# Designed miniproteins, single chains: the designs that were tried, part 7

Each design is a single chain, and the fold is of that chain. pLDDT is the mean over its residues in the fold that is shown.

## One batch from the design tools (miniprotein)

Design m210
Fold by ESMFold2-Fast:
Formats: structure tokens, sequence, C-alpha cells
Structure m210 (fold): chain A 99 residues (1-99)
């Protein structure tokens, strides 16, 4: 029902700040491990935390498709911000592995 979709979208949006913070923390941790030459640590973080962030970005986009208007727009903006942070983390991973 439309009400269930709206409530799901509102709950997703309420969780968004925590997911953005988790993504920022993941970028910082990938940077720290890469600077130390901890390639195994970088790979582990990529297969766990970065994968979880990718799944969450997809979840926000999926929920946005269930709703309309400003709520959909805000959820897609959150997914876009997560995708930017995920891309930064993956670029650091790729550079660390090539070194």
Amino acid sequence: SEEVFRESAERALAAAPAWIQAAKDTVNKVKELAEKGDVKGVRKLASTDITALEMQALAFRTVADWVEGELATRLRQVADELDKLIKEAKEIEDNAIKS
C-alpha cells in the first residue's frame, strides 16, 4: 500500500545520516590502512564495509522508486552521496593494491 511505502521511505531517510557517517568513517579507515601499506586490511574492509555501503545505496534507490516527490528526491540524493563516498574508498583500494 502507498502508506506502507511512505512509512518505509521515511524510516530509510531517518537512517540516512548514520549511513553517511559510516561511509565517511569507511573512507577514513581505507586511507589509514592504505598509508600503512596494510593491503590485507584494505581488501577486508572492501569485502565487508564497502560492500555493505553499496547494498545500502541500492536499498535507498529501491525505496525511492516506491514513493514520489520530495521524499523520493531526498532518498536519491542520499544514495548519490553514498555512491560518491564508495567511489572514493574504491579508488583508494585500487591504488593501494596496484602499489
Scores: mean pLDDT 89

Design m211
Fold by ESMFold2-Fast:
Structure m211 (fold): chain A 75 residues (1-75)
Amino acid sequence: DLEEQRRLVERLLAASTAARDGLSPRTRQVLDLRWEDPTLSYAEIAERLGLSPSTVRRHLREAEARLDAAVAAAE
């Protein structure tokens, strides 16, 4: 049923949005830059935010883990 699929999509979207809103401001900044320009390297994101590339990688890993957990919990 399309209505059941719509409800599932709405739950997944809400869970993903809540997880994203739960991220630290810095982690959200890193995620937003990656989303706006996916061609940016870790080094370029690091330069824009005054971080190290390893710190950028850590923030992206944290964001991905939280989003993955939220999606899994919503399924």
Scores: mean pLDDT 75

Design m212
Fold by ESMFold2-Fast:
Structure m212 (fold): chain A 59 residues (1-59)
Amino acid sequence: MKEELRKKLKEIFEEHLSIGKLTEEDIASEEEIIEEIIENMTDEELKKMIEILKNLKVA
């Protein structure tokens, strides 16, 4: 779960950086926050994070 979420978020950020949609600083800051949250999550909170990722993909 945590590893899958990290990989998915990493891929999304790297893809957006390569096309110039996000700045390197924006990606680094958001990635740090997300990683810290994921590492401190319980299994129930991981489930909520998956829902957040689904919402991000809709946007």
Scores: mean pLDDT 64

Design m213
Fold by ESMFold2-Fast:
Structure m213 (fold): chain A 62 residues (1-62)
Amino acid sequence: AHERAVRAGMAAAWGVLSGDEARARALMESYGVSPEAAERAVAALRAGDGRTAGRIVLEAVS
C-alpha cells in the first residue's frame, strides 16, 4: 500500500510538471488509484495543494 501510494504520488507530480497529465492519471490507476481519485489528485497538485493531493492518493490506495 505505502509503496504504491508513493509511486502514484510521484506519477501525479511528474504529470503536472511535464504537462502529460493523461499519462500520469493512467499510471496512478495502474497503482490502484481510481480514475476519479487520480483526477482529483492531479487537480490539487495543479492548484499548488500537495497535501490534499497526498491525502487523496493515500485514501485511494487501499
Scores: mean pLDDT 70

Design m214
Fold by ESMFold2-Fast:
Structure m214 (fold): chain A 107 residues (1-107)
Amino acid sequence: SAVDELVAELEELAKDPSLTREERIQRMVDRLKELAAKEGKSLEDVARDVAEQVIKRMKELIEKGKIEEAQTLARLFVDVLEALGMEELRDKVIEEVQKLLSEYYKK
């Protein structure tokens, strides 16, 4: 899906050492706006759909022991939501991230 493609792009951007933090954030903001326009959805609805897939991808990375990759992905996405002024969605993502990490360290 277009959302799955965007999550894959986010994961690659999070790891790209040639880009600044600000460039990574702006790139994802632009991609979210483009996807919202293309699908005829609000930016908030698209951000929510992407958040669900980011959390799913983080869970997969954590289950594979790729904790640093999961944290890097989460950090960039949280920064993107903050840049969009989506504080409620940002806080929900942070809560889910903390829950996933807590469950991993209990094992």
Scores: mean pLDDT 85

Design m215
Fold by ESMFold2-Fast:
Structure m215 (fold): chain A 85 residues (1-85)
Amino acid sequence: SEAEALFGRVAAEVQAFVKASPEDADAELDRLDAAMRELIANPAVTKEQALSVLTSVESVVRRHKPDREAEVAAVIAEWKELIEA
């Protein structure tokens, strides 16, 4: 389904971000942000599904890239506001 394709894209982008070198991390975070915003904006994705994906991204970043948690938390806060709007 279209929703499943969007979930797969976000999963791929969060994996790319947590594996990124320091030089590539900001660019990979921008790609993850773009993928999440597309997922949130898509009418095939429910609010509950978007929140579930957001929680999964937050958990993966906290576990695998804790040094970048503060800046990622700011982006996650923006996603949460978009979902709740």
Scores: mean pLDDT 86

Design m216
Fold by ESMFold2-Fast:
Parts: C-alpha cells; sequence; structure tokens
Structure m216 (fold): chain A 70 residues (1-70)
C-alpha cells in the first residue's frame, strides 16, 4: 500500500522514518522531494492496510499529514 506524507521540513521527515523503523514497520521510500517549503515523501508499506491508523498517528506526531494513495 502506498502513502503520501507531507512534512514541514526534512528533520520531521527523518524523525518519521526513524519512528516507523522503531515501530517495526517495513517500508520503502518510492520518492522524496521538496515542494516549496515542505517535504513530500511517498512510501510503499507491506501490510499498510493493517498499519494505516498507526502510520497516520506516527506522521501526525512528527508534524506530517499522511494519506493513502493508489
Amino acid sequence: MRFRVVFPNGASASAFGAALEAAGIAFRVVSARQVGDKIEVVLEVEDGEERLAEIQEIAAKNGGTAERIP
């Protein structure tokens, strides 16, 4: 399952990745880019449907907004 996550800065994005690893969530970064003053990351997550609420909570805790994409 793929997620698009938007962060206010790179430090927030890095903290999010570390938090996913600490939670034991397996993920692959599909893309990471700067969009204006924000960082947009697209992730592929194994079992992402079962982990949807957890991923969204971790993103929110790190100042990001996560949404499921096709």
Scores: mean pLDDT 81

Design m217
Fold by ESMFold2-Fast:
Structure m217 (fold): chain A 89 residues (1-89)
Amino acid sequence: SELVERARARLEGEVEKVLAAAEAAPSKEEAIAILEKAIAALEAQLADVDAAIEASTDEAERARLEALREALRAAIERLRRKIAELKAA
């Protein structure tokens, strides 16, 4: 699944950029806003992937979409954990 590997690498790169932007933010409020905006965008992508899984009749396509769904869920959880850390500090 070369397509899944490329999509995961791209997602990982976007998550790292978002985390770097949050870390460079001038305040905790700005950092949280950056992370919340990124989570909203990832949740929208997750909804599209969930809809595509439900519509798919191709086993290979469904397996790729399920792998992307797991990667998106992991990315969202990672960003949510960062928000929790910032709010606790």
Scores: mean pLDDT 87

Design m218
Fold by ESMFold2-Fast:
Structure m218 (fold): chain A 85 residues (1-85)
Amino acid sequence: MEKLEEINKIFEKYKEEILKLNESEENKQHAILILNELQKVAITGDVKELENKAQIAVLRLKELNAENSAKVVEEAAKELISLLE
């Protein structure tokens, strides 16, 4: 299953980006947990659920003042959605 390998590569790429951000450890862990949730949804192939989950997650990270983490999660979601289309 080629898409599964691509989904996993996207997850690892954006996880590494989160870890390099100048953010608190708590915000980084929260963003990584969100990325893991988006990865699980992407594996199901439900693009609409992925879009909805990503939108809610980005808003939550912004409420935590994790703006850089929110941007990385948004970029990860866009790449996952593009892959599944």
Scores: mean pLDDT 83

Design m219
Fold by ESMFold2-Fast:
Structure m219 (fold): chain A 55 residues (1-55)
Amino acid sequence: SRRERALAASAALPPDKKQLLSDIAATLRSIGDKIDEGIAKAKETGDISELSLAG
């Protein structure tokens, strides 16, 4: 399947590329956390401008 092929390709990457993917994943997670915080604050205050600061 495409999913299994993608997982195999990711696992077969050189160590330097694995580190880069790890760094990208960490950055994306951080952005997601900021978006979630912005949404929570917007719901609490009714101020959607916090979503712009989080995104």
Scores: mean pLDDT 68

Design m220
Fold by ESMFold2-Fast:
Structure m220 (fold): chain A 107 residues (1-107)
Amino acid sequence: SDIDVEINKETVIKGLESHPDQDLKDKAIDAINTLPDTVSLKDLTKVLKQQGLSTSEIAKILKTSQGAVSSGSPDFSNDQALFLGGNDGGKLSDKSFDLSPALEELR
């Protein structure tokens, strides 16, 4: 099973702003900045793990980034972030950022 979910790297970097470890954050941001503007969830998760982020930290970052789109936006003022093409439509219901398959492939 190939995961072809595409992620905007700027949204991931914004999720990292809340991380308490400045060194780890800077290292992760540098690694993400070597990637193209749109990167697969699998490749992004692998790169973040290589920089020393735990599976739970990666999940938290990606969940926060997903919350910035119209798919349930908890505690974000996000009037239509285009993270996954987030216009009101069924494209978000089952193609939201699901970490489960990516995390299982990295086991």
Scores: mean pLDDT 59

Design m221
Fold by ESMFold2-Fast:
Structure m221 (fold): chain A 66 residues (1-66)
Amino acid sequence: GSAAGREAARLIEKAMVAAITGNDALAAKYLAQATALGKGAEAQRAVDAVRNGDFATARAAVQAAL
């Protein structure tokens, strides 16, 4: 993975935690930052997956961002 990919993965993980804890505004901010790094599709997939309780899909999306 690239440095940008590793940074995006960290932002996606923060977005997932924000989504799980009900902080939708914070989740949206981290999603936007990951999108700016070219990983918006992976970030959206991870956030949608955790909202549905699908942690395996969320983990795969984080790995795809690396």
Scores: mean pLDDT 87

Design m222
Fold by ESMFold2-Fast:
Structure m222 (fold): chain A 94 residues (1-94)
Amino acid sequence: SMKEKVIKDLEELKKRLTLSPEAQAEVDRFIEEAKKSDDPEELQRLVSRVIAIVLDEIGRQLEQAFEDLKKYERGEAEPSPLAQELIEAMKKRE
């Protein structure tokens, strides 16, 4: 059914993206709401909300990675995993 496909697509999206526990909990809540709804328009609304959460979380992780890089440059902290990947990606380009 369309409902089952939407739920599967949302679960696959969650597996492909590294989300915070808080973002994962919100996505799980929308998946549970999708299981309870038979309205195609409501399902589309829930998908849009999940996409918004994912984009917002990516933005937060990027902001945190840049702040971690600034702290690392000042000798105040070790780089986060994402910041470390950015450093390594920059080195591979040279």
Scores: mean pLDDT 73

Design m223
Fold by ESMFold2-Fast:
Structure m223 (fold): chain A 96 residues (1-96)
Amino acid sequence: SDVDIFIERVKKRIDRAVAELADTVSEEELLDRLMGLVFEARLIAKDMGFSKEEIVEMLEAIKDHIIERLNKLGVSQELIDRFQAIMDGLIADARK
């Protein structure tokens, strides 16, 4: 589907950002950059005409992917918990 293709493109963009930034910026800056990519993806998905349900699916897939990458990097549990809380709020908002 178009949403699956878009999700895979966003995951690749996240992987590139993580590879570029993980050893060069603070955990706080990494979080800010990753959230920027999430907000951009949501705006693009809306502009593409994705349904509310497709946007929720995309956000959940991106959340899971980022958490997997942050865990592999050994990022602090505090930062992962903060990221999860922000994403859960964004997903809840997208369901409205």
Scores: mean pLDDT 88

Design m224
Fold by ESMFold2-Fast:
Structure m224 (fold): chain A 68 residues (1-68)
Amino acid sequence: KEKALKEVKEKLKESGGEEEVELLEKILAGKIEELAKEISEKYNVPFEEAKAGLEKALEAIKKVIEEL
């Protein structure tokens, strides 16, 4: 399963660059609240909505890694 995560990071870097990989790493590291605050301030979105979206994305990413 660790190999699947590395493969996902490599593909993400190839398609979106290093910024997409950094975003994925922050999500996986559980920095959801920190990232949600950044999104809330930058895009003027309620913190709860940004956090819920990121938590849903994390769950989807974990599920994809488990299926691989």
Scores: mean pLDDT 71

Design m225
Fold by ESMFold2-Fast:
Structure m225 (fold): chain A 66 residues (1-66)
Amino acid sequence: SMLTEEQLREVARAAGVSTGQAARVALVVERAGGKPTEEQLREAARLAGVSVEQARRAAEAIQKLR
């Protein structure tokens, strides 16, 4: 299931990104079954308009919510 608005705000705080950017990263993480590859993290960063490090922090925060 998609993350709740509250969960997206928590991910956004952890990664230093907006909730909209966190939501875009979450779509890639969910498509990857929760464990994105380095290539998928680079794609998430491009789609969300964030750095790869921010995308990585967002993905880690999403995994912690599982």
Scores: mean pLDDT 83

Design m226
Fold by ESMFold2-Fast:
Structure m226 (fold): chain A 62 residues (1-62)
Amino acid sequence: MSTEQLIGEFLKAVALGDLEKAEQYFNQLPEEVKDQVIARATEAVNTLPDSEKKKKILEFLK
């Protein structure tokens, strides 16, 4: 899987609240892109309605 595919799968897992899969994909990313990927995921999650799922995802991204 390419870095671009890993980023896509990570963002998809975060959007679904599948934090176990999100962690697995995130750990496969190069260190140099991790910060930008977390920032991108945080922005995407902040567009979601307030929910328990949103709170868990934001805690995971912290």
Scores: mean pLDDT 78

Design m227
Fold by ESMFold2-Fast:
Parts: structure tokens; C-alpha cells; sequence
Structure m227 (fold): chain A 82 residues (1-82)
């Protein structure tokens, strides 16, 4: 349903913010738990997108969240390699 998709998108946004905070604090345990939950939600959102259940606006929001996630993960990786 549209309401279910909206809730999943909002939850992904919240988890992304929490992941950024955990990474800044060096809270590896919290970061690991958050990344597992994000992976679960991403699989659900991906399945809904593939099934054509998302509006163009919802797809645009998902794409924006994926871009922010990729940027955040690249920043974390860079700090680990430095």
C-alpha cells in the first residue's frame, strides 16, 4: 500500500541519520545493527519498486536515499582506509 511504502521510506531516512551519528561516535555495535535493518528495508523497498508498486515521487525519494547512503558509506570507507 502507499501508506506502507511511505512508512518504509521514512524509516530508511531515520536509519540513515542514525547510521551517520553512530559512525561519527565510533559506535561499531550500533552501526552494525542499523546497517542490518537498512539492508532489510532496502530489500523490501527494492521488491516493491520492481513490482511497480511505487509512484514516480516515491521512486525519486528512494533514489535520493540510495545516493545519500552510497555517499555516507564511501565517507566511512575512506576514514577506515586513512
Amino acid sequence: SSAEIEALLERMRELLEKAKEAAKKGDVKSLEEILREMDRLLRELGALAAAGQMTPEQLARLKALLAEMQETMAEIAKKVEA
Scores: mean pLDDT 81

Design m228
Fold by ESMFold2-Fast:
Structure m228 (fold): chain A 85 residues (1-85)
Amino acid sequence: MELIIEAEFSTEEKARAAGRELARWGQKLGVIDEIEVEGTRLVARFRNVSESLAKKIEEKAREIAEKYGATKIRFERLPEEVFPE
């Protein structure tokens, strides 16, 4: 499945810092696909993840978002075959 994470921060510096921390963590798991920071908004996409792995990514993303003071955070899980990227 595909997991999409969207978060908004009060500053661009916080969004970039959160993105770097999430990227570093995801690289250790070998599941990093795409992380984009646009102004104060962070969008991360993880493809080819299991249900259990998606849950772990969501938990870590929440932890990172709270650490950097995210104003909004959203998670979306998409089936690979039904919802193409």
Scores: mean pLDDT 78

Design m229
Fold by ESMFold2-Fast:
Structure m229 (fold): chain A 68 residues (1-68)
Amino acid sequence: SEEELDEIVENVRRHLEYLAEQGVPLEFIRRVADLVVRTVEQRYGPEAAKRLRERLDEILKEIEKKIS
């Protein structure tokens, strides 16, 4: 459901932001996001994965702005 997707996005957001705060390189953070999207695609299908990717890409843009 959309509510379940929102919960996944918020949990992943917190983890990616934590990695950025710890000084983890952006390329590694992007790899973590890629792994999450692939896992969601395998479990919930390509439409859920596409929607998650779109939301994670926006989160990654904000992280990149903060570390620049």
Scores: mean pLDDT 85

Design m230
Fold by ESMFold2-Fast:
Parts: structure tokens; C-alpha cells; sequence
Structure m230 (fold): chain A 101 residues (1-101)
């Protein structure tokens, strides 16, 4: 079902974002960025299976994650930007899972 797909995508996004945080802490920033990008893509795909109001909350958190990464790059702290970005993606995924509970 569409809701089962949304759950699966949200759970995978959490796994990718958590691994992204681990890689960022190790200084593996290119790998962390790729996982962060993939988690954001999965969350946007999950949002397509959700009511508009829940989809909007997810899109706002994904947008904020992109802003946090961009700020980190501009101020010369890409590691912290990736960590904070990934935490926002985990929050977006959790909003999906909370809706589906």
C-alpha cells in the first residue's frame, strides 16, 4: 500500500541519516553528503503518499535541512552542517512514522 511504502521510505531515510551523522563525525564529508542527499530524496518520495498537510511538514523539514547544510558550508563548518541537516531529516521521517502510528 501507499502508506506501507511511506513507512518503508521513512525508516530507510532514518538509517541513511544516522549513518551520515556517523560518517560526518569521522570527517568522511563526501560520503555523509551523499547519504544526506539520498535520505532527503526518500523523504520527498514518501511525502507523495501522504495527506497534503503532513507532506507540507515533511517538505519544510527537508528544506530546513538543506539550509542548515548550506549555512555550515558558508561558515566553514560543513561537518556540523551535515550533522544538523541529518537530524532534521530524522525529524521529518519521525513525523511520517508518528502519522502512520
Amino acid sequence: SALEEARRLAEEAIRLAEEGIRLAKEGRLDEARRLNDRAAELLRRAAQHLPPEVALEVEILVGLSLIQYGVGKVIGDEKEGLIESSRLLIEAAQRILDYLS
Scores: mean pLDDT 92

Design m231
Fold by ESMFold2-Fast:
Structure m231 (fold): chain A 120 residues (1-120)
Amino acid sequence: MKPSPVVQLLEELKKKILELLDKGINAKSKEEALKYLDQILELLREAREKIREIADEEVAKFVEALLDQIESGLELLRERIKKAKSVEEIQSLMAEFKEQVELMFETAIKKLEEIDEEKA
């Protein structure tokens, strides 16, 4: 089955965010880790613009709620990284957030696939 344009956008966004988080897990400084978080924030902003273009109001609202959760998590992670005392602590925080983001995307994609089947 070909996924919907919204599901495709979320799968592509998930892949890009997880790649940046993997780079963050291998970061050697706070500055490097924070740079990857800034790049993820930019990806979220681009995704918000695209979703408003391709999705109906209910689906757009659902995806925007997911993006808001990820952005809130990024803000908390950024504060924790700034207070971190070691590179090992930064890498651990990035790894924990990666697991949370992966679960959030998987849950959202599954829900959208169920919605697409109900509207078909």
Scores: mean pLDDT 85

Design m232
Fold by ESMFold2-Fast:
Structure m232 (fold): chain A 60 residues (1-60)
Amino acid sequence: AAAQGQALIARGQQLIAQGRQDMAQAKTLQEILSAIATMLRGIGLRFDGALLTGQPIPAA
């Protein structure tokens, strides 16, 4: 469903933003890896959104 896909894309964008903030605060390799993992999950949700909807993904 398009609505479900759009919701996943929005969640993914939020996780990417959170990961960027975590990266800015990271002082250890563990914190950096955690921030990267959060961003990767956000990217994954955006792709899941694309799989669940026939609508084009926004550029952002």
Scores: mean pLDDT 74

Design m233
Fold by ESMFold2-Fast:
Structure m233 (fold): chain A 85 residues (1-85)
Amino acid sequence: MGIKVTIETESEETAKAIAKEIERVARQMGLKVEVEVKGTTVEIYGDMSRLAGEVLAEAAKQKAAAMGDEVKVEIEEISREELLK
């Protein structure tokens, strides 16, 4: 099953920084993820465990904190159909 991680930030600059950090951490973990930035929101999609999604969420929180911002994180399990769109 796929995992979707949604990260809502206070600024577009923080959202872009989080997206880059997530791509870096995902590569380090050997995960193939799709990262999409929509204004102040970062959406991450991948065939991964919930625990892997939580690791990516924690990386996002740490990056935002380093930039002086706070984030809201939602982790949801998605169908393979949504993962492949």
Scores: mean pLDDT 81

Design m234
Fold by ESMFold2-Fast:
Parts: sequence; structure tokens; C-alpha cells
Structure m234 (fold): chain A 66 residues (1-66)
Amino acid sequence: SAMEYAKEGVKLLEEGNLKAAEEHFIKALKIDPNYSAARGAAAYLVEKMKEAGIEPSDELLELLKK
């Protein structure tokens, strides 16, 4: 479910595993593009990726466009 992918994504983000967190948020947002908790966590992930010098995937950035 979108909730389970988002929950695992948050856990991976807390662990500093930014690429694995990204994969899980992409899966969550493909299931439910309007899932506010997943969108918020993914936006925070994008900021953390940029701070770490890691380019967010085009797929994640497209899913976050409104």
C-alpha cells in the first residue's frame, strides 16, 4: 500500500539511506499521488538529497509537481 511504502521511506530517510527512501516514496506516490504525508516526506528528502550533493531522480521530481 502507499502507506506501507511511505512508512518504510521515512524509516530509510531517518537512517540516512536517501536513495532507498527515494525508491519507496516513488512507489507510494505512484499508488496515491495525493498522499499528503508521502508528498511532504518526499519534499524533505529532496532537500536532504540536495544538501548531500545527490541529484533527485526526474521521476520523483515529476511526481512532486503540482
Scores: mean pLDDT 86

Design m235
Fold by ESMFold2-Fast:
Structure m235 (fold): chain A 94 residues (1-94)
Amino acid sequence: MKKAVAILELAALTPDVSEEEALERALEYAKTEEEIEEIRAAVAKTPALRAEAEAAIAAHPEPREAYLSWLNETRTLTLRELLELRRAYIEKQL
């Protein structure tokens, strides 16, 4: 899905990547007005989703393999799911 490509760009955030930079990069991948609005709405929720994802990771640390398995099973991911998986994956990789 085209939406998944744009969301993957946001989900590939490193700890040093700002939300503004992520938004600009995601918008470069959007090809329709609907996708642009979806990305903007998703990014507006990003600070809350990031805090929720970080809290979830701290409360329930999962192995890298579990996150990759879940990612493979979910072919269409929301921004929340992608941020949660990528954040956990990056933090465990570091």
Scores: mean pLDDT 53

Design m236
Fold by ESMFold2-Fast:
Structure m236 (fold): chain A 78 residues (1-78)
Amino acid sequence: SLEELAERIERLLERARKDPNTPESVVRYLEEALRHVRAGDLEGAIRYLSRAAFEARKAGNDELADEAIDLAGQLSGL
């Protein structure tokens, strides 16, 4: 459900914020993704999750990047 996906984005954002190695850009894009999904803008949420994934992968955090891409894919299937 959209509510479960929003909660998953929020949990990913909380983990990103607690990790001192997470780039500020990744945190910012996850914050935007959560804002957009809560506003019902699924396209905006997908765009910001994809940007977060790109920056996370560039920083060497494949786990966060994969989770962000999975969340974007789940939103695009709604």
Scores: mean pLDDT 90

Design m237
Fold by ESMFold2-Fast:
Structure m237 (fold): chain A 81 residues (1-81)
Amino acid sequence: SSLVEEAHIIVQIALAELYKLTKDPRVKEALEKVINMPLTEEAAKEAVRLLEEIAKELKDPELKKTMLNVAKYARELLEKG
């Protein structure tokens, strides 16, 4: 499904941008996991879950809000596919 691919790509971009900003090795680990995932609905759901887990631990409230909104959008794409 193109929506599954879109959700996966959006999460990958969000984690890549977050890693550029934070240099947090946990973000790098999540990004590497997402990059190596198959393009399946189950993998895309796991990618969204990893972004949500990282986002909830962010200290910057604006960055946290942005990352949670990205995760929400990706989840909505998966619910429509």
Scores: mean pLDDT 87

Design m238
Fold by ESMFold2-Fast:
Structure m238 (fold): chain A 62 residues (1-62)
Amino acid sequence: SAYAERALAAAARLSREEQDLVNRLAGESKDIEDFRKRARERLSPEAAAAVEEIVDAREALS
């Protein structure tokens, strides 16, 4: 689906270190809003935007 492809494309824009950090933040977060907040605080604006695209794409998938 277009949403799955968008999520993969957004994830591909993250460096290995950013992907590791995103995975750690996801494990530490109690919910999606906590995860979004942590991502905005700890990632670059570009990496945080990629995370938002991944989350939006996953929420759009039925």
Scores: mean pLDDT 78

Design m239
Fold by ESMFold2-Fast:
Structure m239 (fold): chain A 88 residues (1-88)
Amino acid sequence: SVVEIIKKIRDAILAGHTISEIAEIAGISQSTASALVRLFSLAEEDGVDLGKASIEEIVKAMYEHLHLIESHYPETAKLIEKALEELS
């Protein structure tokens, strides 16, 4: 599921993995992984604790910033939209 991909990326970020390693772990491109890591960083700037927050809380925070990346990173936007649908 896409929620499981988002969870793997969160866990990899918390473990200190690089963008390249996150891309390999999640089975996505480096550009998709880079855009996702940026959205996770924006969620943290909004006050979301990635180690304590639910995946639903993280995905909702990321969705608020989707307009910043969707034109250049459509695959990343699709992952966030699908994750939000799976959590509904």
Scores: mean pLDDT 86

Design m240
Fold by ESMFold2-Fast:
Structure m240 (fold): chain A 87 residues (1-87)
Amino acid sequence: AREEFEREVEERVERAAAEIAALDLPREELLAKRREKLAELLEEAAELIERLGLDLELAEKLREIAELIRAGAPLSEITALLTEYGK
């Protein structure tokens, strides 16, 4: 179950990074796309956690981070939170 979650999240992150890297866009537009995709990935990760019966508190925290991303919080703050919650 946890291994399935880790695999799915890793695949989605790598895919999103590759898609964004293939874009020839100004930095501001690239950052906006990374932000949007990160919020989507966090919401999908929260749904997977709930589906697999894993840590529901972590799922709620991931949803809160996705909302912060959409509200315009700095990506550096979001990355720090993800690092702490992933420990």
Scores: mean pLDDT 71

Design m241
Fold by ESMFold2-Fast:
Structure m241 (fold): chain A 111 residues (1-111)
Amino acid sequence: SINIRNLEEINAVLDKAQELVAEGKRLMNNNEPIELVRQTLEQALALMRKLADLLSKIDRTFARKLYRSIAHASEFLQHKTKSGLNSALKNLERALMETSFRIQLEYSELR
């Protein structure tokens, strides 16, 4: 069973991941070094793993989907190219959007 404290933790991690992905996008648009963008997106990826772990306790099917998105983003980051970083960024933005929508749709009624 889910409770409000678990939702608060999930939302806090989601918010921090969204902030880091937005920062990675700003750094990329500002033509900052590839390594700085990569490090920022790796921090977002770590938060996404924590988010998937938290979700696995309440929504195993969605958590599995999120783990797959994390694996794809991680693979793109290994390319160490602007194209790879852009693909990772788009994958993370989509995963965060889908996660936010899922939380709003399925769990907003608990508050």
Scores: mean pLDDT 83

Design m242
Fold by ESMFold2-Fast:
Structure m242 (fold): chain A 74 residues (1-74)
Amino acid sequence: MKEEKEKLLEEARELLMKSAEYGVLAIHYSSLAVANRDNPELKEKYLQQNAEYNALSNEYDARAQALLQKAREL
């Protein structure tokens, strides 16, 4: 049980790190969209990248939360 809990916590930590990395990338592309507001094509591309990285960040966070919940029940 303790060994299984430790493995779940470590896996959750890795997923949270990836979630944070994608979150930072989303913020970066949001900033690029603002900086390129006068170029509709670049603005559109950066907004699309922002949405994509936000979705990935949320996905990895949700997966991490599921593992943390399992660890709490052990």
Scores: mean pLDDT 87

Design m243
Fold by ESMFold2-Fast:
Structure m243 (fold): chain A 95 residues (1-95)
Amino acid sequence: SDALARLEARDPAVAAEVRAQLAALEARLAAGEISVAQMIGRQFRLLLDAERRIALRDLAAGVLPDDATERRMLLLLDPADRAAARARLAAIRAR
């Protein structure tokens, strides 16, 4: 719920989208279409992908994150996206 609360604070529209996707996963679990392990993995992936999407969008728009958000974002990005994010952060700070 902390991850969902962070998404809500950053982007209510993305948080609503993720909440709907999580509800769909709960329905599939209840129907026996996925296992508990599959649901946990898919929940983690949905939250991770949403946070990455917001971070990359905000960087593209020139929005500089706070220190805690920057550290968390860089830990969540894969190596290729991390290198691009670091270069973008440096470009924003140079303005």
Scores: mean pLDDT 80

Design m244
Fold by ESMFold2-Fast:
Structure m244 (fold): chain A 66 residues (1-66)
Amino acid sequence: MSARELADSVVKAVERALRESGYPQAFVDEVVAALRKALDELLAKNPDATIDEISRVAREVLEAAR
């Protein structure tokens, strides 16, 4: 799986988890947008980013959204 495919999978998993947890769609959309932006910035600098790096960036975005 490429780093882009991995990042897309993480975004979809986070979106699903937030929806299943009962968060409003507006909040889900904001978190997904922030996550996509952060991962796009990571992949622009490191196209071969590992799952650990992608997961770290995703966690940082989720922590900042609180």
Scores: mean pLDDT 81

